# Designed miniproteins, single chains, continued (2): the designs that were tried, part 85

Each design is a single chain, and the fold is of that chain. pLDDT is the mean over its residues in the fold that is shown.

## One batch from the design tools (miniprotein)

Design m6933
Fold by ESMFold2-Fast:
Structure m6933 (fold): chain A 88 residues (1-88)
Amino acid sequence: HMKPLSELSPEEVADLLIRYLESLGVKLTDEQKEKLREAVKKYLTTPEQRARFEFALALSDGSVEGLIENLKLFGNPELAKAIEEILK
């Protein structure tokens, strides 16, 4: 049983996102990882925002595109845009 994302620090949530993206075959540079950590700190500051992110992850079909779409649908469009820009 994993801790809810609302109980994790911003750093732990960012590390979870990085590991998730790498598990989908995304190769991340150190610069991209740092930008992802900053995006999580900026856009996942409240327990509500973290709960919406957890819901988007849980509904993900195991693709980066599915994650981005779910983030846009479930109230994290700023984080979705930041991830798209970082992964370019």
Scores: mean pLDDT 77

Design m6934
Fold by ESMFold2-Fast:
Structure m6934 (fold): chain A 95 residues (1-95)
Amino acid sequence: KPSKEDIDNIAEATLYEIKAVVAEKTADRYESKGDLDTAIESYREAIENYKKAIEYLKKVPKDSPFYKEAQEAIKRLEERIGELKNRLDELESKV
């Protein structure tokens, strides 16, 4: 059954995902300007916030009606983190 705790965990996960997306877009802007040091820092911030979103989604219990959606979101965010880590490795090879 949905609990206030489930809703609060999903809300926190959503907030951290928003922070991660903002950091990712900031990184893209600085990369486009050739400021690779700032871009790298912002991509690292994006990864950290995606990881925090995953931590909150993992708190959704198996008997919650939101469990399946939370697990699908975790997989999506883990794939995004992987892509950003590959991007970081490429950028760090240039500095």
Scores: mean pLDDT 88

Design m6935
Fold by ESMFold2-Fast:
Structure m6935 (fold): chain A 69 residues (1-69)
Amino acid sequence: VSKEELEREIEEAMALLIVAVTFLDKSLSIEERLELAFRRLDEALKRGRISEEAAERAREYARERAAEE
Protein backbone atom coordinates (compact mmCIF):
# COMPACT_ATOMS: atom_id res chain seq x y z
CA VAL A 1 0.00 0.00 0.00
CA SER A 2 1.42 3.37 -1.00
CA LYS A 3 1.74 6.26 1.46
CA GLU A 4 -0.81 8.22 -0.62
CA GLU A 5 -3.32 5.35 -0.42
CA LEU A 6 -2.78 5.02 3.34
CA GLU A 7 -3.30 8.78 3.85
CA ARG A 8 -6.53 8.58 1.81
CA GLU A 9 -7.75 5.64 3.91
CA ILE A 10 -6.95 7.54 7.12
CA GLU A 11 -8.89 10.60 5.88
CA GLU A 12 -11.89 8.40 5.01
CA ALA A 13 -11.69 6.63 8.38
CA MET A 14 -11.56 9.99 10.21
CA ALA A 15 -14.58 11.30 8.30
CA LEU A 16 -16.60 8.13 9.01
CA LEU A 17 -15.54 8.21 12.67
CA ILE A 18 -16.83 11.80 13.00
CA VAL A 19 -20.25 10.59 11.82
CA ALA A 20 -20.24 7.44 13.99
CA VAL A 21 -19.30 9.35 17.16
CA THR A 22 -21.92 12.04 16.44
CA PHE A 23 -24.64 9.39 16.06
CA LEU A 24 -23.74 7.89 19.47
CA ASP A 25 -25.11 11.06 21.14
CA LYS A 26 -28.63 9.90 22.01
CA SER A 27 -29.42 13.23 23.75
CA LEU A 28 -29.83 14.75 20.27
CA SER A 29 -32.68 14.04 17.84
CA ILE A 30 -31.91 12.24 14.57
CA GLU A 31 -32.18 15.55 12.69
CA GLU A 32 -29.86 17.28 15.18
CA ARG A 33 -27.29 14.46 14.90
CA LEU A 34 -27.41 14.63 11.09
CA GLU A 35 -26.94 18.43 11.11
CA LEU A 36 -24.12 18.21 13.67
CA ALA A 37 -22.37 15.48 11.64
CA PHE A 38 -22.55 17.65 8.50
CA ARG A 39 -21.20 20.68 10.40
CA ARG A 40 -18.32 18.65 11.84
CA LEU A 41 -17.46 17.27 8.39
CA ASP A 42 -17.54 20.78 6.87
CA GLU A 43 -15.19 22.05 9.61
CA ALA A 44 -12.79 19.12 9.08
CA LEU A 45 -12.82 19.78 5.32
CA LYS A 46 -12.24 23.54 5.85
CA ARG A 47 -9.26 22.75 8.12
CA GLY A 48 -7.79 20.37 5.51
CA ARG A 49 -8.09 17.34 7.81
CA ILE A 50 -10.12 15.29 5.30
CA SER A 51 -10.55 15.29 1.53
CA GLU A 52 -13.72 16.36 -0.30
CA GLU A 53 -14.17 12.70 -1.37
CA ALA A 54 -13.94 11.51 2.25
CA ALA A 55 -16.43 14.20 3.34
CA GLU A 56 -18.91 13.18 0.63
CA ARG A 57 -18.69 9.48 1.58
CA ALA A 58 -19.21 10.39 5.23
CA ARG A 59 -22.24 12.57 4.37
CA GLU A 60 -23.82 9.58 2.61
CA TYR A 61 -23.02 7.42 5.63
CA ALA A 62 -24.67 10.00 7.91
CA ARG A 63 -27.82 9.98 5.75
CA GLU A 64 -27.92 6.15 5.92
CA ARG A 65 -27.49 6.24 9.72
CA ALA A 66 -30.36 8.75 10.02
CA ALA A 67 -32.58 6.49 7.89
CA GLU A 68 -31.80 3.45 10.13
CA GLU A 69 -33.01 5.26 13.25
Scores: mean pLDDT 81

Design m6936
Fold by ESMFold2-Fast:
Structure m6936 (fold): chain A 66 residues (1-66)
Amino acid sequence: SMELVKEAKELIKQLKEYREKSTNPHMKEVIDRLIERIEQAIRDGDDDGVRELIGGAKSLLDHLES
Protein backbone atom coordinates (compact mmCIF):
# COMPACT_ATOMS: atom_id res chain seq x y z
CA SER A 1 0.00 0.00 0.00
CA MET A 2 1.33 3.45 -0.99
CA GLU A 3 -0.25 5.02 2.12
CA LEU A 4 1.41 2.38 4.33
CA VAL A 5 4.82 3.07 2.73
CA LYS A 6 4.30 6.84 3.19
CA GLU A 7 3.54 6.36 6.93
CA ALA A 8 6.60 4.08 7.31
CA LYS A 9 8.88 6.67 5.63
CA GLU A 10 7.62 9.45 7.95
CA LEU A 11 8.37 7.20 10.97
CA ILE A 12 11.86 6.45 9.59
CA LYS A 13 12.46 10.23 9.40
CA GLN A 14 11.42 10.63 13.07
CA LEU A 15 13.58 7.65 14.13
CA LYS A 16 16.61 9.18 12.35
CA GLU A 17 16.05 12.49 14.19
CA TYR A 18 16.01 10.69 17.58
CA ARG A 19 19.08 8.65 16.58
CA GLU A 20 21.06 11.87 15.94
CA LYS A 21 19.95 13.34 19.32
CA SER A 22 20.78 10.16 21.28
CA THR A 23 24.07 9.79 23.18
CA ASN A 24 23.30 6.11 23.95
CA PRO A 25 25.08 3.74 21.49
CA HIS A 26 22.67 0.87 22.33
CA MET A 27 19.67 3.05 21.46
CA LYS A 28 21.33 4.05 18.15
CA GLU A 29 21.78 0.33 17.31
CA VAL A 30 18.12 -0.42 18.19
CA ILE A 31 16.95 2.47 15.97
CA ASP A 32 19.30 1.48 13.09
CA ARG A 33 18.06 -2.14 13.19
CA LEU A 34 14.41 -1.03 13.22
CA ILE A 35 14.97 1.33 10.24
CA GLU A 36 16.69 -1.48 8.26
CA ARG A 37 13.83 -3.90 9.04
CA ILE A 38 11.22 -1.35 7.87
CA GLU A 39 13.20 -0.58 4.68
CA GLN A 40 13.59 -4.31 3.93
CA ALA A 41 9.85 -4.96 4.44
CA ILE A 42 9.08 -2.08 2.03
CA ARG A 43 11.54 -3.53 -0.58
CA ASP A 44 9.93 -6.99 -0.20
CA GLY A 45 6.38 -5.58 -0.59
CA ASP A 46 5.55 -7.17 2.79
CA ASP A 47 2.55 -5.03 3.80
CA ASP A 48 1.87 -7.15 6.93
CA GLY A 49 5.51 -6.78 8.00
CA VAL A 50 5.40 -3.01 7.39
CA ARG A 51 2.21 -2.72 9.52
CA GLU A 52 3.82 -4.67 12.40
CA LEU A 53 7.02 -2.59 12.22
CA ILE A 54 5.01 0.69 12.11
CA GLY A 55 3.43 -0.43 15.42
CA GLY A 56 6.89 -1.13 16.86
CA ALA A 57 8.23 2.23 15.62
CA LYS A 58 5.30 4.13 17.19
CA SER A 59 5.87 2.32 20.53
CA LEU A 60 9.60 3.15 20.45
CA LEU A 61 8.93 6.83 19.57
CA ASP A 62 6.38 7.08 22.43
CA HIS A 63 9.07 5.71 24.80
CA LEU A 64 11.71 8.14 23.46
CA GLU A 65 9.28 11.11 23.84
CA SER A 66 8.48 10.18 27.47
Scores: mean pLDDT 86

Design m6937
Fold by ESMFold2-Fast:
Structure m6937 (fold): chain A 73 residues (1-73)
Amino acid sequence: DARQAALQALEQMAQQGEREIQQLYDEGMQRAKELESDPEKAREVEEETRREVGELVGRRQAEMEARLKEIEA
């Protein structure tokens, strides 16, 4: 079933996206921890990381929506 295969591929893409988002977040938070002695810089890194995560989430959602439209067509 081509539809089932396409939906399974979307599920795999979602899992990959979650993993990428989690990795980006973890790396940013670890960097912030390394700046523990400079709380202002640590906060800046946290804010930058959250912004980058938000951008990645938006991009991944747009990609999945585009794939869903292709399946509908």
Scores: mean pLDDT 81

Design m6938
Fold by ESMFold2-Fast:
Structure m6938 (fold): chain A 95 residues (1-95)
Amino acid sequence: LGLEHSSPEEALREALKKEDVFTASLIANSMRQYKGPHHPIVAEFLFWKGLSYMEAGNYERALRYLTQSRDGFLASGDLKRAQQADQYIREIREK
């Protein structure tokens, strides 16, 4: 599961970097339950999920996840990541 990392947040980021869908989903679901839906790492997972759906051509799902990710990044004060999510949202809406 890649849980040898010092924190669940670090383990999730490493799983996302490796595109390890199974490990990332397990960690993100645990963190959502533990830290709540507005925690920054949940927004990061939703961002990755949105990009994955966009790459798969599922723009409806991608838009929903990217919108939730943008709102989560805004709530946590991560304006740079919120802007990145908004950029992908605009790209999908132009299709």
Scores: mean pLDDT 71

Design m6939
Fold by ESMFold2-Fast:
Structure m6939 (fold): chain A 99 residues (1-99)
Amino acid sequence: MKQEKIERLKKAADEAIELLRQALSLVITDPSKEATQRAADLAVKALEKVAEVSTNPEDQERLRKLAEEIRKAADDPDETISYIGAALVAVEEAYKKEL
């Protein structure tokens, strides 16, 4: 891969990991429906950010599918926590494939 593409993916992945950690912290500290919906929105934005920069169609599909699952789980804090965890792994895996 070209260095420019790796740098863009790394920046997107780093920003996504920060958003996902913020989302996880939010839903753990405030399991209210409103906080869970905000956490889900942050996680979806993180996944879409990495999917937009990713050059791997399989990774793009997996990231977008996780975003859909998070949207569906947005009224359940336990499911939202679980999917945010899966999203963190998916973002790290997408980045590692480009290294």
Scores: mean pLDDT 81

Design m6940
Fold by ESMFold2-Fast:
Structure m6940 (fold): chain A 70 residues (1-70)
Amino acid sequence: DEELLEEVKKLIEEFLKKSKTMTKEELDEALEKLNERLGKLVEKMSSEAREKAAELWKEAVEELDKLLEE
């Protein structure tokens, strides 16, 4: 669980960093792929770890959503 959460954090951080320099097309594609990968990871997690991972992802998506809505 802890290891999976750490991987989720890394994926989110890397995505957010790269998203700043991505085109809209690249961003959409990367988002789809990342969402798929995160979904597979959370499927393997306990309920407690899932909640934590979802919280981390929600925070990242909120920041990204603001960027896209602008």
Scores: mean pLDDT 75

Design m6941
Fold by ESMFold2-Fast:
Structure m6941 (fold): chain A 67 residues (1-67)
Amino acid sequence: ETQVTESDEQEQQILEGVKRALEEMKKYNYSDSILLHSNNPEVQEEAKKLAEEYGFKLTILPRTTPP
């Protein structure tokens, strides 16, 4: 429902980071959650799906907008 002026590159970068973290956790045999700081609901939704796909839990923390 929210449309933001963010590049596809930025969204892809965040999702790529999530994928890399998930793959690293799997590589090192971690059984923990991934922490994501994002106020973008689209990124949050896609990150949740990625985490579920890799079998990990995703914790999303909304960022405050510091000056």
Scores: mean pLDDT 68

Design m6942
Fold by ESMFold2-Fast:
Structure m6942 (fold): chain A 85 residues (1-85)
Amino acid sequence: SLFDEVKKLSIDEQLKRLEELRERARELGKKSTHPGQQGDYMLAVDLLDDAIKGAEWAIKQNVPEEEIREFLGRVIDLVERIMKS
């Protein structure tokens, strides 16, 4: 249901949330002493970097807003699950 909630956000709100998650993942990765947890935070940062760049590119290409919102909503849901591990 997090996906259903974040899918309703504007693209600007989704991008802001992705940026906030990226900074959180970086900080948690630096502070983590568990190798598996460090790997999860590093993966989250990479996924968020790619998603933000991909969304910016898709906006410039006039990809339908609904498709961009669904894509970003899925990334937010996935990363939130990774960061809870």
Scores: mean pLDDT 84

Design m6943
Fold by ESMFold2-Fast:
Structure m6943 (fold): chain A 57 residues (1-57)
Amino acid sequence: GSAERQAQLERGLAKARELLAQGQAAASLTGAHDVLKVAPDNAEARALLEEARAALR
């Protein structure tokens, strides 16, 4: 994708990571899922999704 699309995805991932760091695992899960709707094979978003799921247990 374009550089601006890459930056937008990075912003979404950064927000989801911040939510997870704050203990908001459910919100982080939603954020990671939203990134995956746009980029379904984004490895970082998939990893964050698993991390958020683990934090919910």
Scores: mean pLDDT 80

Design m6944
Fold by ESMFold2-Fast:
Structure m6944 (fold): chain A 88 residues (1-88)
Amino acid sequence: KIEEIEKKLKEILELASQVLTPKMLARVQALIDEALKAVKEGDKETALNLIKQVVSLVSIAALIQNKPDLARKIAELGYEVAKLIEEL
């Protein structure tokens, strides 16, 4: 399950690179690293909150750039990650 979470978060980061500046992408990477640490420590609440922040930031950027399909994919991946975290 953790391997699947890591894979989906990497996909979110790859999509984020298409719509974020390098500075914002570094911010998202930091949030993802913190979320993975929370997952490994069993802190589901912190992990879910960090995933919510990542999804919100990236999806809003995608919508501003008129990429609704990318925003939808980010939301879908975020939901899948949240389900995997809740199942831990």
Scores: mean pLDDT 85

Design m6945
Fold by ESMFold2-Fast:
Structure m6945 (fold): chain A 72 residues (1-72)
Amino acid sequence: NAIADFLRSLGITDQAAVDRVRAIFDARGVITGGQLGDVARANGITDMDRMIVAMKAIDTDGDGVIDAAELA
């Protein structure tokens, strides 16, 4: 599961957090860096530099929006 694997790379292993991110993708087709940052902070991830680097590695078009294909 690309979403779960990405979240684990950030230190987020909680299934509820995975389900929340999946629900955002299902509702919107995409997730913003801000929405992903909110999920990470709710799960105790405070290293924003790590989050920014991870987001930039996945956000291949640089638009600040991540689609499900960019997580694969």
Scores: mean pLDDT 70

Design m6946
Fold by ESMFold2-Fast:
Structure m6946 (fold): chain A 97 residues (1-97)
Amino acid sequence: DAEIEKVKQEILDEFLELHPEASEETIKTAEEALDLLYKAQKAKKAGKKEEFEKYLEKYEEAMKKLLELLYEEGFLKSKEELEKALEELKKAIERAK
């Protein structure tokens, strides 16, 4: 779907504006997280609860990796900020279920 690809690109463009010196690994991890989020949303719309939960779990893992990379690259300035971001992610995933 061309419209969904445009939305993904807009989110990635905003991510790159906020993280202008992000590594290729960090950018790739952000792209992988967005793809998994799209797959989760598609499964949810189709009423496929098990497929939705599977993609949501993979999305959570990709987002955890992304947050750790952002911390390693200095975009998250403290371990406490990383721990807060991980807790907020966990709460967002539980709300989405």
Scores: mean pLDDT 82

Design m6947
Fold by ESMFold2-Fast:
Structure m6947 (fold): chain A 55 residues (1-55)
Amino acid sequence: MKLSDAAQQAVKLAEKNVDWSDAVISHELGNASSSSLDQLAAAQKEIKEIKAKAE
């Protein structure tokens, strides 16, 4: 699935603009199929770790 690419892009956005990553993940969760939700959940976890380290 190409949603892994979107998830990776969200992680990259979190490194630059952390507020944008939350908006992207929330929007994609609303639109994604169940098979894509696992990938988005993994990206959200990585984004949280990036935010913690960015502090």
Scores: mean pLDDT 61

Design m6948
Fold by ESMFold2-Fast:
Structure m6948 (fold): chain A 92 residues (1-92)
Amino acid sequence: SPLLEELEARADELLATAETSKDGLEIAKAVVELETLLRLAARSGAPAEVVERYTRRLEEVKAANKDKLTPEALEKAKKEVEEELEELIRRY
């Protein structure tokens, strides 16, 4: 499915950002966006095996970056991701 390929490509990009970035906010934004993407994918009927595989990798990234994923950084990341999504929707 083209949509599944785009989902996996975006998830891989977000994971690469979270795994290579030194910026706590950039890591937090990647984590928040990936959590949202996986939740929406599951609700839209994406294969459970694919969602579970990316969820496991996300949990590994979260564990590795526990010191950088502070409540403050996560809250700021959620706000910025929401604002970016609202701007995208306004253009449609």
Scores: mean pLDDT 83

Design m6949
Fold by ESMFold2-Fast:
Structure m6949 (fold): chain A 99 residues (1-99)
Amino acid sequence: SSGQGGDYVRQAQQSYDESRRYYDRAQQLANQVPQTQPLATGAGNQYQNSQSSLDRAQENYRLGDVQGTQDASGTAIGSYRNSRRLYDQAQQLAQQVLG
């Protein structure tokens, strides 16, 4: 339904916003602890993937493709989870380096 499609677009938008926040945090950490830079770069890639997934969710929603919107939203959520995991790994590495 259109309501479910709208919910999937909102989930994709939230996932995009969250992946950006984790990328920003990971990059701030990498500026202080350069050894974490590869993880910050990885989080940046996930942020870019979430943007592409959000764009796909919005397009599928516009076309009335609820399944395609759901699939794109799921991909955006995956990118958010990956960016969070990369930031968690960056924090752990920073603790070991600063120790």
Scores: mean pLDDT 90

Design m6950
Fold by ESMFold2-Fast:
Structure m6950 (fold): chain A 117 residues (1-117)
Amino acid sequence: MIAEELVRAVENGDDEKALELAKKMTPEEAIDLAYLLVKRGYPEELLQKLIDIAKKAGNEAVRNAAELALWVRRNGGTIHVFDTEEEADAAAEALRQRDAAENRPFSGDIVLRKKPR
């Protein structure tokens, strides 16, 4: 997966390869990146470096993915990824209802939807 290759390039200090991978990453692949970064609990330093690389690449989807992962890392939530709008909307509504019932402003949980294949 291109998301895994990008993370490995950043970890290895291969900034040229990381920049090239970030430039060609699609919005769908950026969602996979966000999920991967949160699931594996990468350190803030790596997430910040990914944000900087995404800015240089001019890829807003990759930048948003890294910023979401950094937000979740700091706030203790998680990322839920769905392939359909119906599933994503249902999950987002359930999270909003849970947060309202617990009188919480935000749980840190993020819902993302991939484009249809």
Scores: mean pLDDT 73

Design m6951
Fold by ESMFold2-Fast:
Structure m6951 (fold): chain A 98 residues (1-98)
Amino acid sequence: MPSKTQQEIAELLKKAAETGDLEHLRKIAELLREAGHELAAELVEAGIAGDVKKAIELLKKMKEEGADPLIITGAAQGAILALLIRGDEEGALELAKF
């Protein structure tokens, strides 16, 4: 079963997709940071900032450090959605390859 944090992230991702409001993704970054997942929080924040290169670097670092696959997936989805909301479809597709 997903953790409470994973369930909250899923609900915030749904709200961000339905509203196009980056505030829901900022809340995901806050929840990840509070849970001790600093790199995951930074990944979502990089997506919100439109920094595709930083998002890719953070995602690679999380994978190299053996971060929880569910945390990697949630943070990557948040960053991809942030880029899509910003209108950066090419950046979202580039990040989605990882």
Scores: mean pLDDT 84

Design m6952
Fold by ESMFold2-Fast:
Parts: C-alpha cells; structure tokens; sequence
Structure m6952 (fold): chain A 63 residues (1-63)
C-alpha cells in the first residue's frame, strides 16, 4: 500500500473516532487535514461522513 494512502486512511479513522468521542467538527477536520494529499474540502467531507466506511472511502478517493 502507498505510504500516502496509508496516512490518509489513518487520519480519516482518527477524525471519525474523534467526532464519535464528542470532539468538534473543526477538530475532526484539522485531524483529517494532517494527511498528505487531503485538502480542506476533502477533510470536511471525511469529518462529516455518516459512517467509518464512508470516511475511509472518501480518504481513499481523495489521494
């Protein structure tokens, strides 16, 4: 697996889990933006994903 894709998936999972734990949308977006290749628009979509599966798919498609 590409290192860039690996980091994007890791950050998407972290962002989703942060929001599930009661973290803010802004905090989740900032976590997703730490992934190489993920811009603000993609990070916002990932943070707003209704499920972990959707968050992971959005991150995979973004890079």
Amino acid sequence: MDAVKAQALKRAVEAYELKKKGGSLEEAIEVAKKAPGIGEEDATKIANAPSLQEAVQLAYEAV
Scores: mean pLDDT 80

Design m6953
Fold by ESMFold2-Fast:
Structure m6953 (fold): chain A 93 residues (1-93)
Amino acid sequence: KPGPLAEKLADFIVEESKGKISREDALKIAYQLLLDFLFGKTDILNKIWAGLPLSDEELDYLSEKTGISKETIKKNQPIIHKALKKFAESLKP
C-alpha cells in the first residue's frame, strides 16, 4: 500500500538528512514520488534515481504538489537520491 511504503521511504529521507528534512516534509516528498510512480509519471523519480538534476519546471511541480519550497527540494535532491537507493535495497527479498 502507498501509505506504508511512503512512511518507509520518508524514514530513509529523515535518516539521510540527519534532521535537515522534517519527517512531515519527508512524508510529503515520499508520498508524491510513489504516487507519481504508480500512475506512470516516472521522469522525476528516474532523474533522482540516476542522480541527474531536476529542471526548474520539475522542481516547481514538486513544490506545488508537496507544499515544500522549490529551494528546499533542490538542496536536498542528493539526500533524496541516497534515501531512494536505501529504500530500494530494503525491498529486496
Scores: mean pLDDT 82

Design m6954
Fold by ESMFold2-Fast:
Structure m6954 (fold): chain A 79 residues (1-79)
Amino acid sequence: GAEDLLLSKIKHPNKEELVEFGKSLGLDLGVITYIINKGLELGLSEESIKEVMKKVAENPEMTMLEIEEMLEKKAEEEK
């Protein structure tokens, strides 16, 4: 819808809010900052970055490579 177009174009992820969200999920700060930085590089919405954080929190044994693959897949879904 029109709201999705505005969110994808105007809203870069708020790093401070995303860090607090990741902390609320019990994620390590290094993992949080990696997800945010990679998500921003890929042009992911705040909502998509939060979805990746939730999945990582549910699977704490995930490697950094698996996290990167998840972020890249999410970016393809938003195109």
Scores: mean pLDDT 72

Design m6955
Fold by ESMFold2-Fast:
Structure m6955 (fold): chain A 58 residues (1-58)
Amino acid sequence: GAAARAALRAALTPDQYREVSHLIAEAVRDGDVDAAVARLEALGYTPAQIEAFRALVA
């Protein structure tokens, strides 16, 4: 919802938000949230940033 999106925006830089938004679109299209989370972990995103992503896509 809007609250989860606002939390994600607050947790990320503009460049990070663009990258994560692309991964959100892929996760929704492919139905594979776990693959998107693994990619975020590999890119060095924090657990708090990953939880904000999960709250938006799950």
Scores: mean pLDDT 78

Design m6956
Fold by ESMFold2-Fast:
Structure m6956 (fold): chain A 74 residues (1-74)
Amino acid sequence: MPLPSLERLRALLEQAGLPTSRLDSVRTDAERSSLFLEAGSRAFLRRQGIEVPNSASSQEVIDKANEAAEKLLA
């Protein structure tokens, strides 16, 4: 699976309400994948009206998004 382009990742960061300067810290494919998953999860939670601290780890955000998705399907 090809990694998302920097342009797509930037657009997702904007949708998530995250600063695009976070792209400046991304150096590896693993970091790009992690940021993409975090930004997507934050964008989803934001659309659901669920507050998540900016200090929350990528894993915490992803776990929270999974919980929210399960509750929507319940």
Scores: mean pLDDT 75

Design m6957
Fold by ESMFold2-Fast:
Structure m6957 (fold): chain A 80 residues (1-80)
Amino acid sequence: MKVEIRSIAIDEEGNTVYFDEEILEFDKPLSEEELQELAEKKLEEVIEKVKKEYPGKKLTVRTQVLLDGKEKVILEKIVE
């Protein structure tokens, strides 16, 4: 199955400062818990990256996981 992970970071002015799309292929169906874990891991990776690039800047970071084109998980966090 194909899992698409989309990540975006937006600043206080509404400008996109980070965007990434990743496609992962798995030999078996993933559970909702496994999809949630993938989203959380990706969100943490993006947060670490954007905090290093834009220290002290308030950013809204979002990670979305789609399974076969359907949105399964969406996570959002405000970071500084």
Scores: mean pLDDT 82

Design m6958
Fold by ESMFold2-Fast:
Structure m6958 (fold): chain A 119 residues (1-119)
Amino acid sequence: EFVTKEELEEARKVIHPAVLDVIAPKSVEETKKILEDNAKKYMDSYEVEEHDDYVEIRLKTKDAEAEVRIDKENPNELEVRAKGDIPALPKKGELLSEDGDEKVYRYRVTKEALERAKA
């Protein structure tokens, strides 16, 4: 279940802002900025493509690549197709599928994720 704005405001009272910046519900633009900033720091290249209903970010290093899709109607839910280790992305998401060295993850802000961050 996704976090409501009211639940997020309550979480801001007890969770450090830097942690919330990673797991909190964000606009498409805020999520894109965080991923781009991480890509500039940890990846060899990245490209951003804007579509009517989503934003796609492609991340590459010499040893790894990923495609990140940010849904404009649900910017708190990211689908990531990754091959190898992607240092620009949060370390854990919900694993949807695995085929050899290619993994598809879903990263989302849920009540469970917020409760884990409080602990």
Scores: mean pLDDT 61

Design m6959
Fold by ESMFold2-Fast:
Structure m6959 (fold): chain A 107 residues (1-107)
Amino acid sequence: SPEEKIKEILKKFVDEVERLYEELLASTDPAEQEKLIEKIRELGNKAIDEFEKIRDEHPEYTELAEEAIKLVQEIERFVRQLHDLTPEEARKRWEELRKKAEEVIKK
């Protein structure tokens, strides 16, 4: 279903970002950090494009698709701010974002 597809795309995005953000936290090279941020941005853009397509083809899922888009955008903002946070603050913020995504997926 379109609902299951939105949830699958969101779950895949969150799982991929979790792997990449741990690499980003461990990195001390600004060039590597920028490449990891760009990779997450590309993954986010791909997810948003798929959500927008589902929303346009199945307007009955507009609310769910827009909620998923907002979560991807919030995660992208978090990733860009990551080096302004302590490792403990970053883990706490990621935990909150992951739980928010899980609530959307479990609906």
Scores: mean pLDDT 85

Design m6960
Fold by ESMFold2-Fast:
Structure m6960 (fold): chain A 75 residues (1-75)
Amino acid sequence: NIDEAVEKAIKELEKRLTPEQLEKARYALSHAYIGMKYLNMTPEAAIEHLRKLLERAGLSPEEVDIAVEAFEKAL
């Protein structure tokens, strides 16, 4: 369930990111999980897609790494 994976990842991030950053991360995480479930993306391809979306959203490299870690833990 994509919604459960997204919420699990967001709970990991809520203490590390601001509310505005969490909203942006939720969008990017949803797209990465959709890519894996419906577009048959590998975990590696989904992580690269997630990184690009978070970078475009204005997250720092450190914040991107934190979000990727949460994404992987929710898999």
Scores: mean pLDDT 82

Design m6961
Fold by ESMFold2-Fast:
Structure m6961 (fold): chain A 98 residues (1-98)
Amino acid sequence: MEKTIEYLEKAIEYVREALEAMGDPERAVELFEKARDYVYKAALLSKDPKVKQLLTLAGQHLNRAIEAFRAGDVDAARQHAETALEYLKKALEEIKKL
């Protein structure tokens, strides 16, 4: 649980940093990839099915954000990143209830 919370907080931090760095495409993609890696680490440690589902959805939206940004669709990338951030925050709330 403690390690899962730590990785999830790191994922949230990197998504927020990426959203602030949207004017620097190389930096933003690097930060989204770091966030995605922490989401995968949190998902591997999570035993709760609801938390796993929220992390899977967050990871899918982070992948779509990276793809959209690489394609030059900054608006779609932002929307997917914000959706991922929402799922990550919900996952953090759920794990703190366990």
Scores: mean pLDDT 87

Design m6962
Fold by ESMFold2-Fast:
Structure m6962 (fold): chain A 62 residues (1-62)
Amino acid sequence: MIKFTEASLPAAAELLQTRFGLEHVPENLSELAAYTTAAMLRHPERAKELEAELRKIEEENS
């Protein structure tokens, strides 16, 4: 399970905005988790790609 931190929030938000079309910037970890789930549902063919990229961000910032 991906464990987000405050340090990873800006990078994860940028990923969702630039590659997955997020319109609203997540302001906290709960919003980040909700928007990540929404992005995976919107782009099911890319869900594993999104998970892998978010995991890399988490590993670099944890």
Scores: mean pLDDT 73

Design m6963
Fold by ESMFold2-Fast:
Structure m6963 (fold): chain A 76 residues (1-76)
Amino acid sequence: MGLFQQMLVTYLQLIITYIQNGNTDKAISGLDNMIDFFKDDPSMVSKLQQARDYLQNGNTDKAINILNGLISSLKS
């Protein structure tokens, strides 16, 4: 795994940690920063927006599942 992929995995893990600790506002802010950074990657943006929407609707389990899916894709 490249340095960029490792940093992205670490940042996604940080967002998951914010969700698990009840820091939903920090998690949403982190996702918004990633969406802005990846705005030219429609596949990445779509998945990040889905995670964000689940968080806004209080569905933290589904949000975490999407983010773990992204981490798994980056590790493979």
Scores: mean pLDDT 85

Design m6964
Fold by ESMFold2-Fast:
Structure m6964 (fold): chain A 92 residues (1-92)
Amino acid sequence: GLEEVRELFERMAELADAPEAEREEARKELEELIKNHPLVQRIVELIRRVSTEDDEAARRELLRIIREVFPLSPEELERLEREAAGEPLPAA
């Protein structure tokens, strides 16, 4: 269910913040989560399509799923969208 999707995003956040020595183990744990859960596999495919193909439809579907898993404000959702696109956050 949605708990596996939440774990996916938590694992991805941990991987992004992990030191290089711990990153390989975090990546393996993430890969096992993906392998064992079809819903997680679908989310990862959407992320791949957004990252490699700039797929707008995949981006919209991914954001919709994120919104269902996390009750994000429009501002938080826009921030995640900008971060996913590699855009710098506006300077204060």
Scores: mean pLDDT 69

Design m6965
Fold by ESMFold2-Fast:
Structure m6965 (fold): chain A 68 residues (1-68)
Amino acid sequence: EIQETLIRMTLAVLATTEGAVLDVAKLAKTLGVSPATLRRRIAEYVKAGLLELKPGGVIYPTPKNPRA
């Protein structure tokens, strides 16, 4: 539960921070979760249009995906 909160907070900060780039493997190690688990959480944010996941496990906030 604490790890889930930490993951959510980190992904929310990433989603609101322009130009933020993190490696999934490094982030997973910092949060104490497996990269696979973190990728599952990232997929939720990607579906919501808040984050972009590139091949190789690099994540960014979705750059200017404005809806108006």
Scores: mean pLDDT 67

Design m6966
Fold by ESMFold2-Fast:
Parts: sequence; structure tokens; C-alpha cells
Structure m6966 (fold): chain A 88 residues (1-88)
Amino acid sequence: MEKKKEGEELIQRIRDIAEEGLKRMEELKKQGGSASQIQLEGDIALGLMRIIYAIGKLTGSLSEEQAKEAERIIEEFERKVKEILATI
């Protein structure tokens, strides 16, 4: 099923962006980066994830279940960004 495969690929891309974004923020924190620099990395990753999510919903490539999974990943990422910033 073409749509199911596309949705799985979009979910995986969102996961990859979240993981890479968190890793970059942690690296910046270890290097003595400012809260604003770390926040900017978080904002970039979050923006990219939201764009992929919006495209997936508009094209119908994400099923209702996959859309909920994407929302969960994005919400968890937002919480983790706040946690990292709270530890600076």
C-alpha cells in the first residue's frame, strides 16, 4: 500500500529529526553554548517536524493513527527541549 509506506517513511523522518535535534542541543550544551543557541536548534528541528507532519496530513500520506503518533513524537520533543533548557 503506497500511502501506508509513505506514512511509515514520514514517521521515521520525524523520529530521526527529533533524535538528531536532541543530540545537537546536548552537544551545544556540553560546549558551553547559550540557552538561545540551544533553543534555536530545538526550534529548527521542531519546525521541520511540523512541516513534515502538515504535508503528511494534507496529502493523506499519514493515516489517523500515524498522525497521532507524529503528534506524540512532536509533543515529547517539545517537553525534552524544555528539560534541556531548564538544566543550563
Scores: mean pLDDT 84

Design m6967
Fold by ESMFold2-Fast:
Structure m6967 (fold): chain A 66 residues (1-66)
Amino acid sequence: SSQIAQLEAQIAALREQLAREDVVGVQIQLRIQLAQLEVQLKLLKGELTPQQAQEELQRKVREIIS
């Protein structure tokens, strides 16, 4: 779907931005945004249930801020 294609493009752009970012605080924010978009993409593709999506997002955010 067009929504999936748009999300994949946003994820790609965000990964490119993260690869070029030198400020640690900004890197953390970009990594959190990336995790949210990646989980949303998996949910839209039917790869995760809503419960699994919530659990994966919580896990990824904890890993980023630890």
Scores: mean pLDDT 88

